Designed miniproteins, single chains, continued (4). Designs and how they scored, part 65

Each design is a single chain, and the fold is of that chain. pLDDT is the mean over its residues in the fold that is shown.

## One batch from the design tools (miniprotein)

Design m14382
Fold by ESMFold2-Fast:
Structure m14382 (fold): chain A 74 residues (1-74)
Amino acid sequence: MEEELADRVLAATAEALRAAGLDRAAELLERLRRGELSSEEAAELMKAELSEEEQRQVQEIAAAVARAALAELE
């Protein structure tokens, strides 16, 4: 259940990032989901490749998706 929820949140976050025009961040999350990257590697690449503003947008979108998923379980 928890592992399945985490996968769904990652998938939903990647889609939301693409919708916002953050295609590189979405690609990195999809690679994380496929097991091609660790969470640490994905975070490091995002910090290296994205602007400070883009990194903030990624965090905001990811937090919003996670909150929505948790609210649906309540």
Scores: mean pLDDT 78

Design m14383
Fold by ESMFold2-Fast:
Structure m14383 (fold): chain A 96 residues (1-96)
Amino acid sequence: MAKDLKAAYEEELARDPENAVAYWFLGDLAYSEGDYEAAKEYYEKALELDPEFWLAQLNLGKILAKQGKLEEAREYVEKAAKIMGGKIKDDVGEFV
């Protein structure tokens, strides 16, 4: 059980309720425990706060694929890949 990590991210959200990263981590914890419905809700909240959060899009795609919603899963994975490509270019720009 990742109760210590869950409590830490819940405290983070108490200080900053618009923290998309904290919602994504809570979703990842739920996913690791096999609670795909809770994981999906957390990833959806992360995307409401940051629609370009490619990690949340990728993980939603994984959940949708497990539910047999393959077309929706592919759409999320493709959106994540497109954003990730832009992010890589930005990260390289900081080092050159």
Scores: mean pLDDT 74

Design m14384
Fold by ESMFold2-Fast:
Structure m14384 (fold): chain A 89 residues (1-89)
Amino acid sequence: MKVDEELLKKLEEYAKEVRGVSPRMAEVIDEVIKAAKEGKLPKGFRSKASAAVAYALTVIGDGLDAGLPYEKINEIAKTVLEAVDKIEE
């Protein structure tokens, strides 16, 4: 299944938006985009579920540390989870 290009564009826009306030959060979003485009998880993860939890927690933590609104953090975290869910195991 081709990755949803609209979902990837949305993630790319979030990465661009947060890069000035949370470069680390932007790097995590960039990693998710790369994994989704390549259709494979980074070698450090045992499962798609493990990757999803790790990425979501990092987005939430770094977003809170950067002082982002809860609504924005939640929106980005949900989009990250949707992208990871589309990666085949």
Scores: mean pLDDT 77

Design m14385
Fold by ESMFold2-Fast:
Structure m14385 (fold): chain A 66 residues (1-66)
Amino acid sequence: SVLESLADAVARLAAAAEALLAAGASPEMLARALELAEGAARALADDAEARARLEALAERLRAALA
């Protein structure tokens, strides 16, 4: 279903961003991950759970870039 595919996409994005954070990826890579997470959160305005997960991920990425 579309919702299952969307949940899988959000999970993959989160896993990729967590891997970048764990690996100590460059600020450029983290900034790109942040851009993708913020864009995905805006696109998922009607999915409160997915949006909250992506917003939490974006905050962690912003903290890593500070």
Scores: mean pLDDT 79

Design m14386
Fold by ESMFold2-Fast:
Structure m14386 (fold): chain A 89 residues (1-89)
Amino acid sequence: GKELAMEAAKLALEAGMLALKEASKELIPEAIGAVLSAIGGYFSAEKLGDGRPALDGARKALEVAEKAGNKEGIELAREAVKLAEEALK
């Protein structure tokens, strides 16, 4: 559980950062939000044993990567969602 949620949050952070780097000005606030959610998800998993914020961060990273059209970010965010869902089973 905990380790998978932390790994998911790391992948979500990478995906969010890729989306932020390539984001249009209009998408920047969403991309920043996705990055911050991934960071919060990592520490919630590590310090509180709560994987739910990691899943939220992964889903936000996927949405913003898809809007940015960043293929690598989409692939990383999809894996992040998968790992975060497995962490909650």
Scores: mean pLDDT 87

Design m14387
Fold by ESMFold2-Fast:
Structure m14387 (fold): chain A 65 residues (1-65)
Amino acid sequence: SMTESEKLYEEVKKKLEEGADLEEIKKELVRRYAEKLIQAGMPEAVARQMAEREFEELMKDLGVE
């Protein structure tokens, strides 16, 4: 949802401003979102794919591709 995208946007932006590595941010956010989807009953492979897509869209919004 837009609310989730905005939350991820703010979190990534803040972590980047704090000097965190982009790869570490990706690992944390993808894992966290995938875990949420898995607990909601989504198959692990689908959850990981959706989490990765959310991160890709977020990076485009931040001007990082």
Scores: mean pLDDT 75

Design m14388
Fold by ESMFold2-Fast:
Structure m14388 (fold): chain A 65 residues (1-65)
Amino acid sequence: SIEEKIKQLEENLKLARENLAKYRAIDFSKLPPELQAYYDRLIALTEQNIAFLEKRIEELKKKAE
């Protein structure tokens, strides 16, 4: 159902936001430049994924109306 899809996407969104918070909490000053670049990429990809999930949830909620 649409409701089950929304629930699954909301769970994925929660996990993505938790991961983003964890990445942002890393003390980058203690990491070599290669790992700093790696985590910068992960943060960017995670932010993009969050935006995608938020948009998809809104689209499905509109269809459920």
Scores: mean pLDDT 86

Design m14389
Fold by ESMFold2-Fast:
Structure m14389 (fold): chain A 66 residues (1-66)
Amino acid sequence: KVEEYVKKAREALKAGDYETAISYAEQALKIDPKNLEAVRLLVEALIHQGKYDEAEALAQRFLAEQ
């Protein structure tokens, strides 16, 4: 269920476990590609990992899709 993955991604991000946050956010987006909360969590986790190019690409893709 997408809500469960979003919740786990948020908890991992809050704990500073960015790899786990990325994994759960990606799983949430696999189920619901338009889930804005999952995109926000994934972008935030990528930024914390220093993966700025990936974060920017994801954000731009979502802005194009609205």
Scores: mean pLDDT 82

Design m14390
Fold by ESMFold2-Fast:
Structure m14390 (fold): chain A 72 residues (1-72)
Amino acid sequence: SKYDELIEKGEKYFKEGDLKKAEEYYKKALHLAGEAGDREKIAESLKKLGEVYEAQGDLEKAKEYREKAEEL
């Protein structure tokens, strides 16, 4: 699916250390999941964004996105 392709691209960039590109693709995945109303995919995308923000040193955003994922 298009969602899976966006997550795979985000994971690839995350592994390469391109955190800005990882954030971009995970945000695209989150948008697509939100449009579909898919709570599981929304939670996954939010969790992935939390991991990106933690790797960037933005602990405030990392916590915010983890908490949003846990509420679903």
Scores: mean pLDDT 89

Design m14391
Fold by ESMFold2-Fast:
Structure m14391 (fold): chain A 93 residues (1-93)
Amino acid sequence: MPVPPSWDEEDKEKLKKLQEEISNLIEEYYNAVDEGSALENIEKIYNKILSKLKELIELAEKKGDEETIEIAKDAIEKLKKALENVKKKLKEQ
C-alpha cells in the first residue's frame, strides 16, 4: 500500500475551511432548487461549487491525497447529474 499523504496543520486548516465553504454552497444550491429559483441563479451557485471543488483538487494533488481527489471528482459528477435533472424538469414543466 502507498504511504498515505501527511497533511501539516496549516494545510489541514485550509482544507477544513474549503470543505466548509463547499458544504455551505451545496446547501445553498439545494435550497435554491427546492425553492424553485431561476435556472440562472442555480447555475451561478453550481459554478461557485465547481470553482471551490477544483481548488480542493489542486490542493489535494499538491499533497498526493488521492482519496480527497476522488471524493471531489465524485462530488462534481453528482452535482452535474443533479443540474441536468433540474434542466430536464424545467423543460418538461
Scores: mean pLDDT 79

Design m14392
Fold by ESMFold2-Fast:
Structure m14392 (fold): chain A 100 residues (1-100)
Amino acid sequence: KPSLQEYIDELVEEFKKQLREAGFEEFVDELEKVHSKEEIRLLVVSLYVAKVSMEEVVKIIEENKDKSVEEQFQKLLEYAISKLTEEDVKELRELIEKLK
């Protein structure tokens, strides 16, 4: 079994790969330029814990494609957080702490 760190790194790389394959390569490239690795991990882990599908992610990006990447990131993060229960927030905090 991969370590937790390796699992999260693979999850982040798969997220980027799926977005590139969906035609959002420019979004991924800009995201990596504007946001830190820690911020991108927070987004991907939040989406994962919230059980947000790639189809939902793509819809949010498409609906906000006229906005900055920072605004698209914020919209994705807000959507993920809106889906989290108190138990999910605890899981997310524990995952982030283990990545330190």
Scores: mean pLDDT 81

Design m14393
Fold by ESMFold2-Fast:
Structure m14393 (fold): chain A 58 residues (1-58)
Amino acid sequence: ALEEGRRLLGLGRYEEAVAAYERALARDPDHAEAWRNLGEALARLGEDERAAEYYALA
């Protein structure tokens, strides 16, 4: 899931990257990189408020 999210983020598939990182964090929430990358994907989708929340969790 974490690697899948990183792959999708690199491909510009931001909605799918969000879903992949959310699945990874539901299983193991102690991943600062995943929280940052989830925030980045949301920012790229224009969800700046949600992105800021997840950046704060990283």
Scores: mean pLDDT 77

Design m14394
Fold by ESMFold2-Fast:
Structure m14394 (fold): chain A 115 residues (1-115)
Amino acid sequence: SRREELRRLVRELAETFRDYLEGKISIDEAVERAFEIVRKLAELVTSPEDQAELRRIVDEEVARIQKEDPERAGLYRAFFQAALTAIDLYRQGKEDEARELLRLTIEHLKRIAEK
């Protein structure tokens, strides 16, 4: 279903960010994986109702992460917020700006995590 697809894509965003924080993938790989998921979310989420559903699914994923990794849940929330903004940039045809936002956010949050 559409809701199951949105949950899967949001989970894949969380896993991409986790893999980067854990040093399992490079920044370039993290940005490209996150951007591909943002592109797919942009294609699925077209109405205000769809946007509200995506925000609810993001909140559910943050709540799951809060239970699993409470120290880093805030970093994931900030990453998801950047991903939601990147969806809007992608829809505007600003693909380079979407990638740059993802890159800067991922790098900044990794520096915070390593303090």
Scores: mean pLDDT 89

Design m14395
Fold by ESMFold2-Fast:
Structure m14395 (fold): chain A 68 residues (1-68)
Amino acid sequence: SAAEKLEEIAKEAASDPAFEVKMIGDDTLEIKSLGNTLRLIGFTLRLIGDYPEFEVKLEGDTLIVKAK
């Protein structure tokens, strides 16, 4: 399900010390860079390719992942 995939994304991001991870809604995940924006960009591009069912928005140091 979308919720299970979102939880997997959250766990993967939370395992990276360069990222701060927070659920900001029932279907929405926020991932923030703690100083390595290039690392967050790489993660964002991978999510766009692997999870087309999610809306993925990167603005500066903050990535928002939302179930469509």
Scores: mean pLDDT 83

Design m14396
Fold by ESMFold2-Fast:
Structure m14396 (fold): chain A 106 residues (1-106)
Amino acid sequence: PPEALKLIERLKKAAEKLLNSDDESKKKVGEELLELVKRLEELIRQGKADEALDALLSYKTSNADILKNSKEQLEKLKAEGADPKLIDETELQIDILELILSILES
């Protein structure tokens, strides 16, 4: 379906932005997204485009939930005066998820 191809193209753009980062964690996520893209493109080639679309929509929904929970966790960590390193790691996760989801929504 056209929707699956659009989402795969957007996922590729998200991966490229992460891979062009100087941050090792962002690069790793970008590599993982490229491997996901390869699997989804193979599903489409096998005539399993509906399965590819379902996987993409599940990926989007699950990561939106993770983003919401991570933002709530960040506010709690800041309120409790948690370790700055843990706050930084949580903010990095939020930045990565916001980038991916923003591109998928566009």
Scores: mean pLDDT 86

Design m14397
Fold by ESMFold2-Fast:
Structure m14397 (fold): chain A 73 residues (1-73)
Amino acid sequence: MDARAKVVDAETLIKNGKEFAKQGKIKEAKKLYEAAIKLAEEAERLARRAGDEETAERARKLKEEAQKNLEKL
């Protein structure tokens, strides 16, 4: 599976997680952020192995954003 596709999926999960958190749906938001963290970690590993430093950096930042949002719940 393409690392770039996983980055896009992680971005979508973070966006949806923020919307659920805004609505007070904390359990739903938590599940989405946890899924985003896993996808971002996998994307970073795949990108690093492929030598795609730009995608690896994007994945790392998404992981950090998802972790930060999860901690605020």
Scores: mean pLDDT 86

Design m14398
Fold by ESMFold2-Fast:
Structure m14398 (fold): chain A 88 residues (1-88)
Amino acid sequence: GAMAERIAALQAEVDAARASYDALEKQTKENIAKGEELLAQYRAEAATDPGARGFARGVERGIQNEKSTLDAAKARYDALEAELAAAQ
């Protein structure tokens, strides 16, 4: 009864969270890769243009925010998997 129903509900939550996390991880990795390319460009430009240093700093913050968002999403996903494992 009730335990099997709760496990089924948790499994559905974990499956949905996994799909969302996988999509977020893929998008975040693509965003970080693009950000790192842009950062390299601005850092090279910063040698001859002081304004480029400000843009490089902005890109660095953007990359760090992307990483922090992914870390938070992984922590929530890991917590759901742990809850499912404990229920089984």
Scores: mean pLDDT 86

Design m14399
Fold by ESMFold2-Fast:
Structure m14399 (fold): chain A 67 residues (1-67)
Amino acid sequence: SKLAEEGEELFNEGKYEEAAKLYEEAIKKEKNPYQRARLYYALSLVYEKLGKFEKAEEYKKKAEELL
């Protein structure tokens, strides 16, 4: 997904809040469970960088539920 690629670029630049928005948009458009799990996991890592550890854990659990 182009949105997921753009989100990864923003993450690598340290723009974590902007990366989160793009990953959230990518998840809304993604129907494949494996790819959705990967996006939830990416979003979990973003929220860890933002210091939002409870939100990070919730997204990690969502990723694990799809695998």
Scores: mean pLDDT 85

Design m14400
Fold by ESMFold2-Fast:
Structure m14400 (fold): chain A 88 residues (1-88)
Amino acid sequence: ASKEKIDKALEYLKEQQKKAQEKAKEVKKKSGKDALFDAMKVYMEELAKAIGKATYILTGSKEEAEKVEKKAKEEGDAALAAWKASLE
């Protein structure tokens, strides 16, 4: 990939990470044991979408972007399920 595409992908990821963190903080303001889980779920889902879009910026391939986003979501869901079990 060109330096321009890499720079665009990194800037996009930086912006999306900030947005994901802000959304997670809003969810975390809710009280109770599930508030932290809900916040992490929102954060991970937003990051999976961002990684998919960054892949599209780098490759120009919608197919690769969708594949990467799907894998990130599946891995994130599995990790969150294991983490939630550890909090009980």
Scores: mean pLDDT 78

Design m14401
Fold by ESMFold2-Fast:
Structure m14401 (fold): chain A 76 residues (1-76)
Amino acid sequence: SEERKAEALKAALKGIQALGDGNYEEAVSYFEKAAELAKDVPEARELFQKAIEYAKEGNVDEAIQYAAEALRALFA
């Protein structure tokens, strides 16, 4: 649904902001919310799961890249 996609976008953007602030645990929480909201779009969900993996490692560049790819897949 459009509402669910909009909420996933908001969660993903908050996750990216948290990564930029060095708040990796908060970023993981937001990406987990985005993945749940994107569960009816399997490609987007899998890409958010990769963003979670990199965020847990503190790998900001890769986490942002996968979150961006997840949003692209979600709105394709």
Scores: mean pLDDT 89

Design m14402
Fold by ESMFold2-Fast:
Structure m14402 (fold): chain A 68 residues (1-68)
Amino acid sequence: SMEKLKEGLRELLRKAGVEVPEDASIKELLDALPRELRPEALALLQKYGAPVELVHYLQERYGIALEE
């Protein structure tokens, strides 16, 4: 679910010492994401079936390609 995706992304950011608002959007969470955590964020997007728009945002922002 999208809520679990948001929680997973917030946990990754918290572990990296990045403070984000509790109500941050998924795009805001992805924008704050350190380079080291990009693969983990991508895995969360794939696992929870994120909308194609979020996948495209991550690809354009970070140059990350997803497999089918």
Scores: mean pLDDT 71

Design m14403
Fold by ESMFold2-Fast:
Structure m14403 (fold): chain A 110 residues (1-110)
Amino acid sequence: GIDKIIEEYEKKIKENPNDSEAYLKLGQAYLRKGEYDKAIEYFEKAIKLDPNNSAAYTNLGIAYLLKGEYDKAIEYFEKALKIDPSNRTARRLLREAYEKKGEKEKAEEI
């Protein structure tokens, strides 16, 4: 289950505190548990270790989107797309964030 994945990656970061991928996976596990603030902490750590990780910015945007913080979600999806313009997930979710904010015309431009 998710708790076993959390235990596994917590062990990995204890053994290697610079493993950006382990922080990303741990953040994703907390996101799946609905623990959005905890997920954000781990995604921020992943980004600090690897600032060119488009997936980490996408996941940070998802956490803010799920918290209803649409302006922050937009900011992080735009950062993900600046790093990787081919990131289809970030582009789709950027559109969704603008739609949820009520900016339908801006969403249609994406």
Scores: mean pLDDT 89

Design m14404
Fold by ESMFold2-Fast:
Structure m14404 (fold): chain A 68 residues (1-68)
Amino acid sequence: GEGVEALLEAVRYAMSGGTARVTLPSGAVLEMDGARPTSIAAAALAAIGSEGQEVEIEVDGRRTVVTL
């Protein structure tokens, strides 16, 4: 979906040393930490696994609600 661009921006921001977060439809919040690449992968896969549902992505304190 069009939300893929927001997810990719969050991944790139986290890999650059920023803080990104994904809030799943369940309300679970997953942090993307560039120092732990598995945290980025886990959050991205969980977001993709929520296909057809709204996911909240936070990059640099900015929140965007997207459907993947």
Scores: mean pLDDT 80

Design m14405
Fold by ESMFold2-Fast:
Structure m14405 (fold): chain A 95 residues (1-95)
Amino acid sequence: MEELERLRRADPEERRELLEKSVELGVLEVELAVKRTVERRKFELEAKKRLEEAEKKGKEEYEKVKKEIEEEREKLEKKQREEAEKRIEEFKKKL
């Protein structure tokens, strides 16, 4: 909101710079969201195959693999969050 107020009051050159930076940040956020979605989809497809194979081996193996997948899912979500935060922070430091 403050950024929009600054754009209304800024000189033409300052306004252009602020708009360019806002667009670059928006592009970065979209790129990170797309990457996150693709990685999660790939993980879920691999997880499904692992569960199907484990089910064929018996209930104990199925429960073990299911728990491993849940732990791996949590690690993936944490990694994706940390990567997104780091990239956004690095971009903001350039501003």
Scores: mean pLDDT 77

Design m14406
Fold by ESMFold2-Fast:
Structure m14406 (fold): chain A 68 residues (1-68)
Amino acid sequence: MVSEEELDREVTVALGEIYLAIGKLDYEKNNDPKGAAESYRKAAELFRQAGDVEMAQEAEENAKKAES
């Protein structure tokens, strides 16, 4: 059984994954490194809220790479 807090965490992780995917799309296909960095940073915040430190770190690295 998923508690309310657990469900919120799962939704937060899913939203983070969506922003991570949007960031990759903006970077690779839309040639929008600024938009990509914004999406990656949003994903990193969401992953930190969910306690997923590894995914948060990956999203931050992608944001830095997009801005360089």
Scores: mean pLDDT 79

Design m14407
Fold by ESMFold2-Fast:
Structure m14407 (fold): chain A 71 residues (1-71)
Amino acid sequence: MEKEVHELYLEARRATAEAIARLLAEGREEEARRLAEEVEKLVGEALKAKAAGDYEKAKELLERARELALA
């Protein structure tokens, strides 16, 4: 389970970085900021859940972050 959480974390971060780069290149700076803020909140909550040993909750939150980054 922890390996799956780590893999989702990396996927969410990569997808978010790519999405932000695309939005900025298109001049959509406010959308890029909103995406970054929403993903950062979900990732932060996921890391807190992981630290508490709640890997299922961490996985759920990272899946949401990934979905937001993928549109």
Scores: mean pLDDT 82

Design m14408
Fold by ESMFold2-Fast:
Structure m14408 (fold): chain A 61 residues (1-61)
Amino acid sequence: SERDAKLRRAAVLLVETDLPIEEIAKLVGYESVEEFERDLKERFGVTPEEIRKRKFVPAPL
């Protein structure tokens, strides 16, 4: 889905760059960080901070 594609792109940016989470959410088309974080938790079961800390791109749930 388009949502999953956006979230996967964000996960790659979280691993590959040091950009702020807010900026990454905006770059992949989210208007709010809260909505981005909620969708990421629902679809991938992780937070943006967890992706960055673990340096991995998660698979969808």
Scores: mean pLDDT 82

Design m14409
Fold by ESMFold2-Fast:
Structure m14409 (fold): chain A 100 residues (1-100)
Amino acid sequence: MLTPEQRQAEADSAIAGVEGILDEMLRLAKEAGATPEQIAEMEKLRQKAVDAARAGNFEEAHKYIRKLADLAEEAGVPRQKVTSLEVAANILLAAANYFR
């Protein structure tokens, strides 16, 4: 049985995992030739998604992740790769919500 402190640690770990996945999306977009303007918007969306998740606003976090994924695909990241990362991020968001 998890203590409240252990549940918070699991939620924080899941959110850190989301950050890592969003950073991977940004890395792939940069490698695909994303413009400076696209990179700036993606970095803004990444921060908004993480801030929303930390605030417990998982619906807003999901919306920002979707927008970031759409921009990564527009920048030239293959759709299948973007979809796999988006699914992984949403699984971790669900885990963070469960442990809070």
Scores: mean pLDDT 86

Design m14410
Fold by ESMFold2-Fast:
Structure m14410 (fold): chain A 100 residues (1-100)
Amino acid sequence: AMLDAVFNAALATRSEQVKTLAESILANPEDLDAANELIKLDPEFAVPVYTKVIELKPNFAEAYNNRGVARAAVNDLNGAIEDYNKAIELKPNFAEAYNN
């Protein structure tokens, strides 16, 4: 309830393009193009969007990776490392494909 209210308030302050990207990601969390565009346009809002994805799909490694990228973009390096570690934990070969 509280997290949904905070998310909806943040969403209400965003442009139509950012709102459309957020809704697309919530409907299809595997949409890499929407992920890349949202992180580029509004990395601060990409963090709560992928937090919502993780609430719905807690074992979806790509959501942790995408939130990590968004966190790195806003200089939350500790949060980014935690998310990357969680993505690797969920998919061990993820590190070989994307980080090494």
Scores: mean pLDDT 79

Design m14411
Fold by ESMFold2-Fast:
Structure m14411 (fold): chain A 61 residues (1-61)
Amino acid sequence: KQNAAIQAAVDALKAKGVSDAVIAALLKKAGLSNAEIAAILGVSAATVSAKIAAALAAAKA
């Protein structure tokens, strides 16, 4: 499921200072599940859900 290409893109974004919350939101928009995003970021699916919810709330404020 393109994990190597996605990991490389995520690593490049982290190197440029992009936050995990923004990366998680971008991956979710690309159609990845919370479990897939959790595996890519090395966190729990619950942490991914919380980060995405926080990013969406900030965007609406």
Scores: mean pLDDT 75

Design m14412
Fold by ESMFold2-Fast:
Structure m14412 (fold): chain A 56 residues (1-56)
Amino acid sequence: SKEELLKELRERGEKLIEKSVEYLKNVLGASQEEVDKFREELLKQLEEGLKLFEEE
């Protein structure tokens, strides 16, 4: 079902987000505040992406 696909996409997206913020922190030396802002933006983009998957 779409719900199962969305759940899998969300889980995979969350893992990618965590990997991305670790890279930002460890390689680019971002502050905790910058990391938190970036994570929030990526999570927002993930939710928007999941919504688009239900449209076209």
Scores: mean pLDDT 78

Design m14413
Fold by ESMFold2-Fast:
Structure m14413 (fold): chain A 91 residues (1-91)
Amino acid sequence: APSPEEFELDVEIALLEIQLAIAKLTMERSDDPETLEEVIKTLEKIKNRAKEVAQRARELGLDSVARDAENIYQEAEKLLEEARKKLEETR
């Protein structure tokens, strides 16, 4: 069985993936500037949490969890750029 810390990080990864999917769908379906600003804030929080999870996973030697967190970080950065561009297009 995984350690309690590994299990907690696995749960964090799953939650971040769900939050990232929701943010992406919200961005794709909305042209509302207020909604896009909230998506940007959410993506920044996801990115920061993914970075923290990746660091913690590396400290524990959990290479697969660290890679999953790094992938979430990269996708969140990409979506942040897309969300910021879409927000500028609404002005």
Scores: mean pLDDT 87

Design m14414
Fold by ESMFold2-Fast:
Structure m14414 (fold): chain A 58 residues (1-58)
Amino acid sequence: NWLELISKLSKEEQDELSKAIENKDKSAVEKLLKKVKGKFSEEEYKKLKDFLDSLLAQ
């Protein structure tokens, strides 16, 4: 689930993501996702991206 995906991020990356989501900063979220892409499989990355895109659309 998405919580397991987030647990793959470092504390600093989790804090950065939380701030970007709180500010609804889509550019900051995309920048972080590209930075951490190597930590995920293609399927996991797509799932995480879709979840975050849905969250930011609100």
Scores: mean pLDDT 79

Design m14415
Fold by ESMFold2-Fast:
Structure m14415 (fold): chain A 65 residues (1-65)
Amino acid sequence: PIEYLKKAQEAIRAGDVDKAEEYLLEALEKSSGEAAKYLLEALKALRKGDVDTALEYVEKAIEAA
């Protein structure tokens, strides 16, 4: 749900990668289709330390949800 995506954005901006990953995984479990694809890309970007790309994909997941 969108609530976890908002929390993920806040955690990413705060530099709390562990919390951001937890929120993204929770959102992914509740998502399907295009939103789930964007969340997987956000998670990959976050693990690479690409904060800007991770935030972009979370925004796209919110729009697709």
Scores: mean pLDDT 81

Design m14416
Fold by ESMFold2-Fast:
Structure m14416 (fold): chain A 97 residues (1-97)
Amino acid sequence: EKEKKARELFLKGVKAYSEGNYDEAIKYFEEAIKVAPDSIEAARAYFMLGDILEEQGKYDEAIKAYEKALELFRKVGAPEADIRIVETHLEYVKKKK
């Protein structure tokens, strides 16, 4: 039930993000994290938050979001490919700082 709600909120966030509605996307991703903080959807939501924060030039906040995404992806046993994508984004944003 909580995971299903987090998934619905995450998908609403992704839609808002694709439409350039970053403030709305952030709210949905934060709600998804709040509903299921230890889920794969929370990991994905943190990754998306990191991406938005990076685009806004908030590199320190983006780093923290990517680090939290990485922690959760490892905790839930996500595929190595997904973990590698987050690591690549984290390395890239650290170079912009």
Scores: mean pLDDT 86

